# Ledger of designs, part 63: designed miniproteins, single chains, continued (4)

Each design is a single chain, and the fold is of that chain. pLDDT is the mean over its residues in the fold that is shown.

## One batch from the design tools (miniprotein)

Design m14179
Fold by ESMFold2-Fast:
Structure m14179 (fold): chain A 61 residues (1-61)
Amino acid sequence: MKLDEQALVDALVAAGVDPELARNIARSLVDMGATPEQVRFALRAAGVPEEVADAIVEALK
């Protein structure tokens, strides 16, 4: 799957991440062509709960 930057921002904001931080994370993940595992890892590192990070990754498929 190719990552959509806007979909990532929307999902992160819905999960309670600050909009500015959400944009920075989404852009970095899109720029590096992140895999689903890398997206999940980055979300958990940003403080998103494991179950919410998994749901976001599934929604992006």
Scores: mean pLDDT 75

Design m14180
Fold by ESMFold2-Fast:
Structure m14180 (fold): chain A 78 residues (1-78)
Amino acid sequence: SSEELKRLKEITIKAVEEAEKYIEELLSDPSKREEAEKLRELLIKRLKEIIDYLKKNYPDNPEAQELVKFLEEKIKKL
């Protein structure tokens, strides 16, 4: 439903922003660089999986298309 996709978008955006903040926090400590790099790679992998899922299952849904664009932009900046 439209409301479920809006909710999913809100939750996903918040989760991505929290993950970015955590990675940035880890990168501030030289001893945690390897952990931060692994988490960045895992985040990128998960975002690609979400993009593929949305494109396959909701190709014509505006909320899903907006979320895909957001996630693609995040991958480019990570």
Scores: mean pLDDT 86

Design m14181
Fold by ESMFold2-Fast:
Parts: C-alpha cells; sequence; structure tokens
Structure m14181 (fold): chain A 67 residues (1-67)
C-alpha cells in the first residue's frame, strides 16, 4: 500500500479511519477491508486474522456510511 493510497483512504472514508484508529487497526488493514467490502465477513477475517469479525462488521458499516 502506497502513501498516496493512505491519503485517499483518509479523504474517502474518514469515519472508517477514526474507527480503525480506535480499534488499533492499521490503515493498510483498513484499505484491504475497503477492497474486500463486497466479500463476506468470513473471507475478510480469513485474510486479516489480526482483526475480529465484530470489528470487520463495524468497519464495513463505517465504510458504507462514508459513502
Amino acid sequence: MSERDIEELKKAYPKAVELAKKHGISLEDLAEIVRLRDKSVEEIAKRLPNVSKETIEELLKAIDEDR
């Protein structure tokens, strides 16, 4: 993930970025969740074992709200 991708993420998904910070989730992991947002929570959790399914669901809701 490039620095430019991080800046675009902060502009497009500010609520998701704040929630990720609150849960100690990296912006790289948040960007992966954004890319996989059309996938199931189970598939996202399999790729991001350091993030709980509950946190993934909250992040997906925040991503949807930012849109």
Scores: mean pLDDT 77

Design m14182
Fold by ESMFold2-Fast:
Structure m14182 (fold): chain A 89 residues (1-89)
Amino acid sequence: MEAIERATELVGKAIKAAREAGELESAEEVYRAAREAVQRVLEGTPVSESLQSLSDTLRQVAKKSKDPKTREVLEQAARELDELAREVE
């Protein structure tokens, strides 16, 4: 369950960065993806698979971002989520 707590912190940082940059649509997409990941885990999807899906969404949002700082935070969060997914298995 430590992986879920760390993922929550990473998601929080990504949402905060997008909000501070005024990219509210990006913040909403990240929040929605995180909620879907949690729901999938509760429905029986492996934590690793859910974290990988979340990481992919963060990378897609990063590519759409116009703010370099938000882009960097999203890409870094996606990397750390990929590492967490590997450690859970």
Scores: mean pLDDT 83

Design m14183
Fold by ESMFold2-Fast:
Structure m14183 (fold): chain A 83 residues (1-83)
Amino acid sequence: KEESEKELYEKKLEALKEILEKLGYKLSEEQVKTILELYEAIVEGDLEKLKKIVGEEAANKLMEMAKNGVEDEELLKEIVEIL
């Protein structure tokens, strides 16, 4: 569970990469890491972290999508389009 930050991060990164590949995206490891950071920030409601990565306008859009309860696949597509 919360035992190993690195192990949890690596598992999330692999799971996200598989989801993105299923959606038809061929992304670099760096891009997948950025998407994971964005997704985590959205889940935590960390708007400041989102703003640092994608800018204020994109961060606000992602937060509104999450607040509206859009499906994970739609949220991930929006993140990829922003990057």
Scores: mean pLDDT 78

Design m14184
Fold by ESMFold2-Fast:
Formats: C-alpha cells, sequence, structure tokens
Structure m14184 (fold): chain A 74 residues (1-74)
C-alpha cells in the first residue's frame, strides 16, 4: 500500500510540476493540489489494492479511471 501510494504521489507531483512549468496553473492552485495529493494518492492506492484482490480483467486502466473519478468526489 505505502509503496503504491508513493508511486502515485510521485507521478501526480511530476504532472503538477510540468503544468506549473508551462504556466497552466497558478502557484496557489499548485499549493492546493500538492496539499491534496497525499490524501488523493492514498485513497486511490487503497481502491486499487481492493480491486487487485478481486478477479479483474488484465487491462485495469478503465477500472482505475472510474476509481479516480470517485476519488475526485472525495
Amino acid sequence: LEALTRAIEAELLRALAEAEARGEVTPEQVAEARARIPAYARALAEKMLEAINTPVTPEEEEGLERIRAEVERL
């Protein structure tokens, strides 16, 4: 769980830094997103781990997108 959460955090932080470098987001939006990333990554990791423990299709990308949409509602 922790390893997966850290991997998701790293990916999200990288994407955020790239958006910031391109000037697509304000520093305030970046700070707010960075504050929310740990909780978002943890919730996503927990849902992914739960999904992995059930028989799922090999291509879980769509399932993960749906889980991500639910996490965005959190």
Scores: mean pLDDT 70

Design m14185
Fold by ESMFold2-Fast:
Structure m14185 (fold): chain A 70 residues (1-70)
Amino acid sequence: SAKEEELKARLREVLEEAERFPDSPLTTPLKERVREAYEKAEEDPSKIEEYLLEAEISLGMLLLIEGVLG
């Protein structure tokens, strides 16, 4: 559906934003969580809203780390 395509596009944007963060002990696990959410959404698009939320939470943690340590 159009909604699933829009949510998938948003999830891809979250993935691209997460991937711009450098690898470190604090950032790598969160980047991996975003990648896993993206992969799971490709396997089961019916749960895309759940995986998008998981990815957005992980990206939020990455942004918080950048704000505290940058």
Scores: mean pLDDT 86

Design m14186
Fold by ESMFold2-Fast:
Structure m14186 (fold): chain A 87 residues (1-87)
Amino acid sequence: LGADLYIEPIERLIAEGEAHLRQGDLDAAQQALDQARALLAQYKELIRPAYEGSPFEEDRQFIKDLIAGLEARIAELEAALAAARAA
């Protein structure tokens, strides 16, 4: 529940940000990055009751890994964009 509304848009925004960065459209890349971060923050709040309320470690680990993966991809894009702006 909610994954299709948040995860797919976040993945798409990361991909769009990477594409804009490759084309030298730094402002468009920044906009995509900002939108991806905002959606991830919303997703974290949305799933917090499910994460904290679940007695099953498998559910908690799955959510933790999913969020960590998205955070890592966003961080990579942020670092690449910062490097491009510094050049």
Scores: mean pLDDT 79

Design m14187
Fold by ESMFold2-Fast:
Structure m14187 (fold): chain A 62 residues (1-62)
Amino acid sequence: SELDELIEEAERAGVRGVVTGETEAALARVKQLLDEAKRLHPEEAERLDAILAKTEAALRSA
């Protein structure tokens, strides 16, 4: 699904950010992808916000 594809792309962007140390660029990309997912599927907003929070925590702890 389009939702699953956006989430998978966001997860890949987060992993790249942790590996490369490019925290702000990775966060900007993840946020763009998850904001698009929320626009298409507003019913998933809570789940998508949780994914963003976990990804940001991982990026900022690396």
Scores: mean pLDDT 84

Design m14188
Fold by ESMFold2-Fast:
Structure m14188 (fold): chain A 80 residues (1-80)
Amino acid sequence: SEEEKKLKQEAARISMVAGIGYAAAEMLGVPEAAELFRKALETAQKALDYIEKGDFEKSRKLLEEARRLVDEAMALLNAA
């Protein structure tokens, strides 16, 4: 379905940003940001699991949480 494709694409985008952010946080020595990026990656993976189960509502909420975690991690990197 189009909704499934859109959610998978969103999860992939979040995972890419979080992965790049994790590497940056480690290189810059900001462990608090690295932890949040890792948590975002785990949350995006859970969202993918719910997509496979057809639970798009739970997937959307998990992707919103993953985006929030990325935003918090980015703020910590900007403060470092």
Scores: mean pLDDT 89

Design m14189
Fold by ESMFold2-Fast:
Structure m14189 (fold): chain A 123 residues (1-123)
Amino acid sequence: SELEREVRQHITVDEEKGVVIATVSASDSEELVRATIEEAARLAKELDMPLVVVVENVTSEEAAERIVEIAEEEAKKYKVPTVVVLVDTSNPEARQKAIEEGIKTAQELKKKGDTSLKVISGL
């Protein structure tokens, strides 16, 4: 399906860092956001890796909260350590730094066996 192809384009497995990365936009449909996060969480569980959800184009607190709720539901369902990184693409340097911090946090949660969700704001 078109949705399935779109979802696959938003998920990256970083085998060297041992993380699954899902990139979603606050401007995307809720269906696409949810499908992307669910598939990434499922894949993270199968690969025994933590999940990093990068949320781009965050222009409101309400949009950010909705995506965090979706990520929390899917992370709990698959019991995978999860970090949500909120970024505005207007600052590429801050975006990169927030993502790097998110990856390190996800690696630490995995190492400790902590399946909680953490949020990092690059806003």
Scores: mean pLDDT 86

Design m14190
Fold by ESMFold2-Fast:
Structure m14190 (fold): chain A 72 residues (1-72)
Amino acid sequence: AEPVFTKEQLKTRIENLKAIIDELEKTVKPSKEAQEYRKKADEAEKNGDYETAFRYYSKAVSILIDEIDKKK
């Protein structure tokens, strides 16, 4: 089963994902797709939809990691 998180736990995880994205963006210029998912995540967080924000930030991280692996 998927882990069930409280809003406070989701906020902490979102902050960690944002920090990871910032570090990855220092290594590669994010694609339009990675930027789009980050924007969707930011809007979801702004609207208090922390579950959607967490999913979109996680997707942005995955895309950035794939982009780094392709550009090595």
Scores: mean pLDDT 80

Design m14191
Fold by ESMFold2-Fast:
Structure m14191 (fold): chain A 56 residues (1-56)
Amino acid sequence: STVLRVAAADLGKSVAEVRRLVTAYLRGEITARELAERLGISERSARSLADAYAKD
């Protein structure tokens, strides 16, 4: 996913790590707060990233 590659590069993380965290959030396994904390971004940015990935 282009969305995950761009996000991973911007955050200094691997695509695999970002994908696992975003997928866990979309499956209801973690909260938007936990996703945001693990990625080092705001809850709003975390929800926006997950929404963009879901539409990809």
Scores: mean pLDDT 84

Design m14192
Fold by ESMFold2-Fast:
Structure m14192 (fold): chain A 71 residues (1-71)
Amino acid sequence: AIETAAARAGKAALESGNDEVVQYAAKTIRAALEGNREEADKYIEKMKELGATDEQVEEIRRAADEIAALA
C-alpha cells in the first residue's frame, strides 16, 4: 500500500542521519503521489548530493515508483 511504501522510504532516509535527506525523501513521496516523476527524480538527485547511500536512494526510488503506480 502507499503508506507502507512511504514508511520504507522514511526509514531509509532516517538511516542516513541527515535531516535534509529526510525532507527531500518526503518531497519525493509527495511528487510521486502527484504523478510528477520529473520533480521526484530531481529530489532523488538532491539526496545523492547530500550523501545518501546508493542503497538508501534505491529504497526511496523504489517506494516512489510503487506509489506513482498506485496513485
Scores: mean pLDDT 82

Design m14193
Fold by ESMFold2-Fast:
Order: C-alpha cells, then structure tokens, then sequence
Structure m14193 (fold): chain A 58 residues (1-58)
C-alpha cells in the first residue's frame, strides 16, 4: 500500500524506532501527503507528524 511505501521511505531516510511506532506516524498522514511522498515530492507534514519525526531522530 502507499502507506507501507511511506513507512519504507521514512526508514530509508533515517527515521528510527519500532515498526509499530512508525506505522502510527504514517497513519496520521493524509491521503494527499501519502501520494505526494510516494510520487517523490517532499512531504508537507502536519505539526504533529513533524513532532513525531523529530522524536524519532532523537
């Protein structure tokens, strides 16, 4: 699925954490954001999704 592709992209980009945690993060993305990420367009995350990605980098 597109959300699983986004999960793979996040892990490849250096996002760390459990698979379940990253799936929760991806589940918060809108369908438009998921499509944009899978089309190779840089994501425009919500502030909540950005905060979760920031947590994963720490």
Amino acid sequence: SEREAVLDILRAAGATGSLEFLRELVDRLSAAQVRALTAGVPPAFSPEAEARLDELRR
Scores: mean pLDDT 62

Design m14194
Fold by ESMFold2-Fast:
Structure m14194 (fold): chain A 56 residues (1-56)
Amino acid sequence: MLQQDFQEALQLEGNEKKRQLEIVIGVLDIKKALEMLTEEDEELLQKAKEELDQLK
């Protein structure tokens, strides 16, 4: 589910891409707080943060 949301974010541009990446990161931060973060979630969180940093 989150991987699909991330892939959709990569197809967006500008402010829409930024908003979708922020949503993905927010959900992953909640999963981390609940100790539910999987190895795939950790990779996804890193990739989402890298994409967001490129938009700065």
Scores: mean pLDDT 79

Design m14195
Fold by ESMFold2-Fast:
Structure m14195 (fold): chain A 101 residues (1-101)
Amino acid sequence: SKQYLELAQQKAAEAVALLDQAAAGTSDPQIQAQLADIRDQVQQISNLPKLTSQDVARVVGMAMVLMSLSESPALSPETQALLRAAARSMLDMTDYKSKAS
């Protein structure tokens, strides 16, 4: 379904924007670099018309990393919320791509 591919692209764009906001909300260069890497991978995966099981596992793994980071007391509650929202948008992207198949 073309509609599900468009929804997946919207969720990918949402995740990228949330990751950029989260990176701006922290002064930790290690976290900033990690978020930039996840952002780049989300953009690359969003351009695939169909996801393999390995691609899905990769997105799930990245979402788990973001959820783990969202529990860090070193981050503000606002930044923690952005990371949780980004993880959800990434998982939604994966769900919509699976429905497009």
Scores: mean pLDDT 87

Design m14196
Fold by ESMFold2-Fast:
Structure m14196 (fold): chain A 84 residues (1-84)
Amino acid sequence: MMTVQEAVAAINTLFSSPALTPELSRKLAQKFAELVKDLSDEEIIRLGKAARRVLEAAANGEPLNDETIARALAEEGVPADLLL
């Protein structure tokens, strides 16, 4: 079971990833900062699970782009337009 603290750690790890462009990193961090006050613990955990999926994809040699992030969000039931 993922905690909110583990979810936030995974999200911050993704935003600090050198595989993300600085532009995409800023966009994601900015949108998350605006949304986090309105998100439930369960929604934060879903985002953390999506971030972990993106990090695993990067570790397997996949590019970190909008498509990879959107796929991970969709797999965890999060609308892609929430962050993208």
Scores: mean pLDDT 76

Design m14197
Fold by ESMFold2-Fast:
Order: structure tokens, then C-alpha cells, then sequence
Structure m14197 (fold): chain A 60 residues (1-60)
């Protein structure tokens, strides 16, 4: 279980990095609608990451 949670944290962190790169591309293109949409997706992933980290802390 602990190892599974750690792997999920790693996966979510990689996805956040990907979304942040897309967000930067929208900013460079002056597509602030796309930038805002990516911000919402990143916030959802960050919420999931915090949940997983809290779960890991409770398991350790």
C-alpha cells in the first residue's frame, strides 16, 4: 500500500509538470482562455497530490 501511494504521487507530479508546460505554451501564444483552463486542471491535480501525500503520512 505505501509503495502504491508513492507511485501514484510520482505519476501525479509528472502530470502536473506536463500541464504546467502546456500552460506556459498558452501564455506564450497569448491564449489566456487556455491558460486559465490549464490552471484549473493543475489545481485539481495539486488537490489530488495533497490528498495522496496526506494518505502516505497517515500510513507511515
Amino acid sequence: MIEEVKKKIEEVERRIEEEKREMEEYKKANDYTGFSAEGIRIAALEFELERLKKELEELE
Scores: mean pLDDT 82

Design m14198
Fold by ESMFold2-Fast:
Structure m14198 (fold): chain A 64 residues (1-64)
Amino acid sequence: MSQKLTDELTKALEKGSDEAEKVVKKAKDVDVGEQGLTEVIRQKKASKETVRKMGKGLEEARKE
């Protein structure tokens, strides 16, 4: 397993979103381990990106 990949995902997510930070914090508390933490980060990161795009669309609709 690539340590660099896990580190990049973790740091990007910590800077990325509030919900992602909550998931990372909870995963560390449970001591899920490196593989488990990576999967949780990937799932939440993808979901957050989708939410961000939808949020921008809603903002543009409100401007009208």
Scores: mean pLDDT 52

Design m14199
Fold by ESMFold2-Fast:
Structure m14199 (fold): chain A 55 residues (1-55)
Amino acid sequence: MTIEERAKKIGEAARDNVLTESGASPERAELAAQRAYELTKKILENDTTAVKELP
């Protein structure tokens, strides 16, 4: 399983969770999914403990 595959799966889960827990708008859910995808991909590529760059 590739890093990108994991990140996409996490993003989709975040989107679905936001939509179901509070009935948030699809636009809000998409933003949450996009953020989760980007952060997960970056963390996995840097091996979780190696992220020392400024946020």
Scores: mean pLDDT 70

Design m14200
Fold by ESMFold2-Fast:
Structure m14200 (fold): chain A 99 residues (1-99)
Amino acid sequence: MAAEELKELAKKLRKELEEAYKEGLLSEKEYELLMKLAEMLEKNVPAEELFKFAEEEAADNKEVRNMALEAAVYVLSLEDPEKAEELRRELVEKERAER
């Protein structure tokens, strides 16, 4: 289930990115970052790599960071649903503290 679902998620993400970019809803930087995210999903990178991408490369872009965090939680949910729920709660709490 995991590897095939990640590839389908990556394909869906790429399609949504292409449509959004054509409509002028994404900047070039956002498009590049989201395309990197899709590539990472296709390569079956562990959830920790997706979290690092969100905090390091996508840190300056809230929309891309949020998409990377959602992807990381999704990947983690395929491996360990309990840890995914804990991390989701931590991310929500951390975001509330920053707002």
Scores: mean pLDDT 74

Design m14201
Fold by ESMFold2-Fast:
Structure m14201 (fold): chain A 79 residues (1-79)
Amino acid sequence: MLEEAEKKAKEYREKLKKELEEMLSNDNASKLPEEVREELMARMKAVAAEKGVGNLAPFVLIEEEGEKVKEEALAEAEK
Protein backbone atom coordinates (compact mmCIF):
# COMPACT_ATOMS: atom_id res chain seq x y z
CA MET A 1 0.00 0.00 0.00
CA LEU A 2 2.52 2.65 1.11
CA GLU A 3 5.14 1.36 -1.36
CA GLU A 4 2.67 1.67 -4.25
CA ALA A 5 1.75 5.21 -3.17
CA GLU A 6 5.46 6.14 -3.02
CA LYS A 7 5.98 4.67 -6.51
CA LYS A 8 3.08 6.70 -7.94
CA ALA A 9 4.37 9.86 -6.25
CA LYS A 10 7.88 9.26 -7.64
CA GLU A 11 6.57 8.74 -11.19
CA TYR A 12 4.46 11.88 -10.94
CA ARG A 13 7.37 13.93 -9.56
CA GLU A 14 9.59 12.76 -12.45
CA LYS A 15 6.95 13.73 -15.03
CA LEU A 16 6.31 17.11 -13.39
CA LYS A 17 10.06 17.79 -13.14
CA LYS A 18 10.48 17.12 -16.86
CA GLU A 19 7.52 19.37 -17.74
CA LEU A 20 8.81 22.19 -15.51
CA GLU A 21 12.32 21.88 -16.97
CA GLU A 22 10.90 22.12 -20.51
CA MET A 23 8.75 25.10 -19.53
CA LEU A 24 11.59 26.98 -17.79
CA SER A 25 14.48 26.19 -20.17
CA ASN A 26 12.83 27.31 -23.43
CA ASP A 27 10.01 29.85 -23.64
CA ASN A 28 8.42 28.21 -26.71
CA ALA A 29 9.57 24.61 -26.22
CA SER A 30 6.97 23.63 -23.62
CA LYS A 31 4.46 21.05 -24.86
CA LEU A 32 2.14 21.78 -21.95
CA PRO A 33 -1.23 23.48 -22.59
CA GLU A 34 -1.19 27.24 -21.90
CA GLU A 35 -3.62 26.84 -18.97
CA VAL A 36 -1.36 24.27 -17.29
CA ARG A 37 1.73 26.46 -17.81
CA GLU A 38 -0.07 29.47 -16.31
CA GLU A 39 -1.18 27.43 -13.28
CA LEU A 40 2.33 26.03 -12.72
CA MET A 41 3.90 29.50 -13.00
CA ALA A 42 1.37 30.93 -10.55
CA ARG A 43 2.00 28.09 -8.09
CA MET A 44 5.79 28.48 -8.39
CA LYS A 45 5.50 32.21 -7.65
CA ALA A 46 3.24 31.50 -4.66
CA VAL A 47 5.66 28.87 -3.30
CA ALA A 48 8.65 31.19 -3.83
CA ALA A 49 6.91 33.99 -1.92
CA GLU A 50 5.51 31.77 0.86
CA LYS A 51 8.68 29.73 1.51
CA GLY A 52 11.31 32.30 0.49
CA VAL A 53 12.95 29.81 -1.89
CA GLY A 54 13.24 31.80 -5.13
CA ASN A 55 15.36 29.56 -7.36
CA LEU A 56 14.22 26.39 -5.52
CA ALA A 57 10.49 27.02 -6.09
CA PRO A 58 10.23 24.40 -8.91
CA PHE A 59 11.72 21.72 -6.63
CA VAL A 60 9.44 22.65 -3.72
CA LEU A 61 6.42 22.54 -6.04
CA ILE A 62 7.47 19.09 -7.34
CA GLU A 63 7.80 17.76 -3.77
CA GLU A 64 4.44 19.21 -2.68
CA GLU A 65 2.61 17.81 -5.73
CA GLY A 66 4.31 14.45 -5.16
CA GLU A 67 3.10 14.39 -1.54
CA LYS A 68 -0.42 15.21 -2.72
CA VAL A 69 -0.35 12.29 -5.20
CA LYS A 70 0.93 10.02 -2.41
CA GLU A 71 -1.91 11.09 -0.08
CA GLU A 72 -4.51 10.55 -2.82
CA ALA A 73 -3.11 7.08 -3.59
CA LEU A 74 -3.18 6.16 0.12
CA ALA A 75 -6.77 7.44 0.44
CA GLU A 76 -7.77 5.35 -2.61
CA ALA A 77 -6.16 2.24 -1.08
CA GLU A 78 -8.02 2.78 2.22
CA LYS A 79 -11.41 2.94 0.47
Scores: mean pLDDT 70

Design m14202
Fold by ESMFold2-Fast:
Structure m14202 (fold): chain A 65 residues (1-65)
Amino acid sequence: METVLTVVPSSATDKEIEELSARGQAEGNRVFVTRDTDLKASSEKYVAGTEWVDGKAIGRILPLK
């Protein structure tokens, strides 16, 4: 089981966020979905190398050592 942070543009709807969360859970992952404007407030613990997929950013939460 992996923890995945999915970052979406600030224009993303609540419906799109809900669908991304449901899909990640169906794949057996612990999923958090946030808007890109909120990510900056949550700090640099989240992911160099965020990938844009279907207009959305997908990243991994890196565990602190």
Scores: mean pLDDT 55

Design m14203
Fold by ESMFold2-Fast:
Structure m14203 (fold): chain A 78 residues (1-78)
Amino acid sequence: SAAELAALDAEIRRIQERIAELAKQIPLDKLQALEDEFIADMRAWLAANPDLSPLQYRQAYLEALREALERAEKALKE
């Protein structure tokens, strides 16, 4: 539904904003490696799942962003 898509888009935006804040504190070399890993993971997932609905795409993207957030938080602790 439009309401479900809007709710997912809002959550995606919230996590993207949090990642952007953490990115300011991460050394450039580590940040580039994390971005490359995220892009590679998303491309592999999209290649394996070509017939995605808009809802399925947003759900998968949100999960990928949550993993990226965890990796960013870990990078700041190491």
Scores: mean pLDDT 83

Design m14204
Fold by ESMFold2-Fast:
Structure m14204 (fold): chain A 103 residues (1-103)
Amino acid sequence: VEEAIKQLEEDLERLRRAAEAESKEGALEELKKLSPEVQEEIKWMLEQVLGKEYPSLEEALEALSLEARRRILERQARGVESSIEAIKNDKEAQELVERRQKA
């Protein structure tokens, strides 16, 4: 659980940095630091917006305006943040059960 939260927090930071990047090169550098699974998810979302498939994440990013790129990456970041919150809530529930058993 803690390892999963740490990984998601790292992914969230990378996504936010990519969204704030002024260049496609800067955004791509941050996105390449994400897990392959998250990179594939972002590429899929970009392809849905563009209405066609691309051979690489870099080529999909090239086809988008700066504004569209920022919106998509910010949306992905919010999704990761929600996932972190959900996992933390499950951990708090587990701690409450343990406290009741010790009382």
Scores: mean pLDDT 74

Design m14205
Fold by ESMFold2-Fast:
Structure m14205 (fold): chain A 90 residues (1-90)
Amino acid sequence: SLLEMIEEVKKLHDEVLELLENNEPTETIIKKVEEMVETVEKILSKDEQEELREKFRELKEKLKKGEISVEEFVHLVNEAIGEALNKLQE
C-alpha cells in the first residue's frame, strides 16, 4: 500500500539521518539513499522511475563535484521522493 511505502521510506530516511550524525563515509550514505530510491521505484510507473533515477544521478554528480553537501544531497533526494509520491495521490 502507499501508506506502507511511506512508512518504509521514512524508516530508511531516519537511518540515513543517523549515518549523517555518525559522520559515516559519503559512499555509505549514497548507498542508503539509493535504497530509498529503489524502494519508491517499486510503486512508480516506468516514466516516473526514469525521472526519479535521472534526478538521483544528477544529484550524485553535483555531490561528486562538490556543488552540494552530503546533507543537501540527502535533503534534495528526499524532496524528489516526496514529489513522486504526491503525484500518485492525484
Scores: mean pLDDT 83

Design m14206
Fold by ESMFold2-Fast:
Structure m14206 (fold): chain A 70 residues (1-70)
Amino acid sequence: MKSKEELKEEVKKEIKELAKKNGASEELIEKFLERFNSIYDTLLKNKESLETIEKALKLYLEEAKKAFES
């Protein structure tokens, strides 16, 4: 069973790889990673379940994918 930290690192890695694959600017990548970290930190501070964190991070990954592929 994956931990919250393992889930965070997997999704963060996917965002970075999608950005790199689509030639996203450093500014755009930085903005998305800052928002990602903010979302994760807020959910962790609120003691949200692994399932809630996974859902939120996967939703954010879909938003990042759309932005990078545009």
Scores: mean pLDDT 81

Design m14207
Fold by ESMFold2-Fast:
Structure m14207 (fold): chain A 123 residues (1-123)
Amino acid sequence: SREAFRADFRAFLDRLLAALGLPPLSDAQVEELIDTVYDARQAIDANPDDPNVYRDAYNRILATVRRLLPDVPDGLRETLAFHLLEWAATGRELPLLSPETVLNASDDEKIAHIQTLYDLSRS
């Protein structure tokens, strides 16, 4: 259900923010991320074999993260957005990649990685 999605995402987001050393978000900011991540999951589930769906989802999540966290270094914003897309695609809390690892990956490498994880999560 959407309520179960919201509860699971909120719990995941709280742990992810803590792991990245980021402060908790306001309820309004969390609601914006819930909507963005839910839309990303729906888009991926509708067309999981199209890498452009993942790229579009990543760009929308990253744009939302950048707007909500303007004072956070961009490397941490990209790291947060990457793991939010990974959770959108898989529904699973996977091991955290370092900000250095995320920043050194190209967008195409990020997308290929998440698409591979989606395939594994659905097998």
Scores: mean pLDDT 87

Design m14208
Fold by ESMFold2-Fast:
Structure m14208 (fold): chain A 85 residues (1-85)
Amino acid sequence: LEEVERLLEEAVRLAQRATAEVATIAHDARISYRKAREEGLERAAEVLRRAAELTRQVADETGSELARKTAELLERAYEAAERLL
């Protein structure tokens, strides 16, 4: 859980320097992840997976290096959460 929270926090910080859209995705993912974690780890992991997919789409559409790195951090957070299942 600590590793997931750390990666998610890093993603949110990096996203603030990317685009407004990526910043919103990462911020919403942090809120949704914490809420979903209370309902179950599987649900929490799916929140991270979806955020990573959405951020990856923005990176692909815009060519933003910061958006790409944010997607990588969210993907790593998802993988860390999945290992706890």
Scores: mean pLDDT 84

Design m14209
Fold by ESMFold2-Fast:
Structure m14209 (fold): chain A 75 residues (1-75)
Amino acid sequence: SAAEEIARVIDSNPELKRQIQELEEQASNSKDKAKATRELAERVGKLLTEAGVSQEGVDTLKQRLLELAEALEKA
């Protein structure tokens, strides 16, 4: 699955894991959670592409984060 591919790539790359954790923390501390989650989708997508994750895997994750952003905007 896309989630399993992403998890394997992140677990094998400590620097990538750190960068993603920092981005998630920044999004969590944002006043606009929905906007921050959309920005997180773009930033994490770029990092995963550079780390060699498939386009399908990246697109799947970005779609999930955008769905989360929509849910946060409605809350």
Scores: mean pLDDT 83

Design m14210
Fold by ESMFold2-Fast:
Structure m14210 (fold): chain A 76 residues (1-76)
Amino acid sequence: KKTLLTISGTVNYGQSREAVDRAKDVLEKAGIKILGEKVSVGRAEILVEGVLSEELKKQIQEAVSSIGARVSFTEL
């Protein structure tokens, strides 16, 4: 099973890149395998292997919201 992280609320590419990098730092420290990423103005996506715990989702939300962006999670 896979999880797609969708990052939104960014206003430029640099802010999207920063939000992705912050989310990836949390994922990598938790040992989650990152399968891919896509970074755009106003939107970014991170595809990961497995299903994320509620605790880990909260940590990612906090990391991303610290720069004014938002994240949602979709199980695939």
Scores: mean pLDDT 86

Design m14211
Fold by ESMFold2-Fast:
Structure m14211 (fold): chain A 66 residues (1-66)
Amino acid sequence: GEELRERVQRELVRRVILHGLPLSRAEVLDALVAAGLSRAEATALLNRLGKETFDSADLRALVDML
């Protein structure tokens, strides 16, 4: 839903500010968990996407899927 999307976007932006792009799979996993997904849900989503690194376009696509 929209509230989850907004929380995920905030956590991803925070990590981009701290770490720079591209974000690693582990950094994106931690952002999803911080936004309120369980680790199992976040892991399943990232396994489905099959990406190891996330640039700006990848992060936008991820947020748009939520």
Scores: mean pLDDT 84

Design m14212
Fold by ESMFold2-Fast:
Structure m14212 (fold): chain A 82 residues (1-82)
Amino acid sequence: LEEAEEHVRQAEEALKAGDLRAAIEHVRRAADALERAGLTDAAAVVRRQVRLAEEYLREGREKSAELHIRAAVATARSALEG
């Protein structure tokens, strides 16, 4: 869980800096750590949100990408708190 928490924290810092690509990478690592910790349903939700964010970012739709990155971070954080 500590590994997932660190990746979520790094994703939040990347979002604060406006670095959406770094935020996506950190959220992916959080999902991998959640899956290794046995939180497979939360990891699957986070991965779906990351895929949507990447699609929007490829299209240049940064606000839509950011919305999905923030949703992924919120899902990961909720899983860590619960």
Scores: mean pLDDT 86

Design m14213
Fold by ESMFold2-Fast:
Structure m14213 (fold): chain A 64 residues (1-64)
Amino acid sequence: MKTVEGRIESLEGDKVVVKLLETGEEILVAGSDIATLHKTGETVTALEAAGLSLAGDVVTVTIR
């Protein structure tokens, strides 16, 4: 598993576009590949992450 910290730029169907804080690189992550998504102050499930408008939120994402 890989853990990254970034800002959610957009939601594209079942995928999230995350801009990495360290590099400024954008990565596309499928909801099914998200093991854990932790928003500042909160933890949300992969299912909730796929359904919620989280654009602009800073998150820690663990990818399978």
Scores: mean pLDDT 67

Design m14214
Fold by ESMFold2-Fast:
Structure m14214 (fold): chain A 65 residues (1-65)
Amino acid sequence: DEIELEAAFGMVRMAAWAYGAEVVSEEGRKVTVKTSVDEETFEELKKTFAAISAASGMEITLEKV
């Protein structure tokens, strides 16, 4: 159920890139991602990051710019 931090970081980076978001901070198990996408895409990103966070224990902050 719990995935390794390195794998979790890779998943966050891949998801951010796929949906046009940017990782603006990465420190320990904490990641901050910013996006300016539309509301529908934002909801998809939110769900994806929630799943990664739940599986990895990472703190993922998704901010809409």
Scores: mean pLDDT 79

Design m14215
Fold by ESMFold2-Fast:
Structure m14215 (fold): chain A 85 residues (1-85)
Amino acid sequence: PVVTLTITAPDEKAAKVALEGAENLAKTVEEKFGAKAKVEQKGNTVTVTIEAPDEKAAEGAKAGAEALGLSLEETLGAEAKVEVK
């Protein structure tokens, strides 16, 4: 399963905070679930793509992505979207 988190920040300062959060999420899912994570930034948009080895790891990655997205929406006014494929 693949979990994708897309964060659109209102400005460059918020995008930097989102990038740091995304990198922390990527490291956490790699260490806890053996997932493979990629973080990309294009302007004010930060995308995290997580390749989970199984459905339980994907559920954990989704929960982490949703938690980060909600936090950034509430603290920075960012827009976050989580998708699972």
Scores: mean pLDDT 84

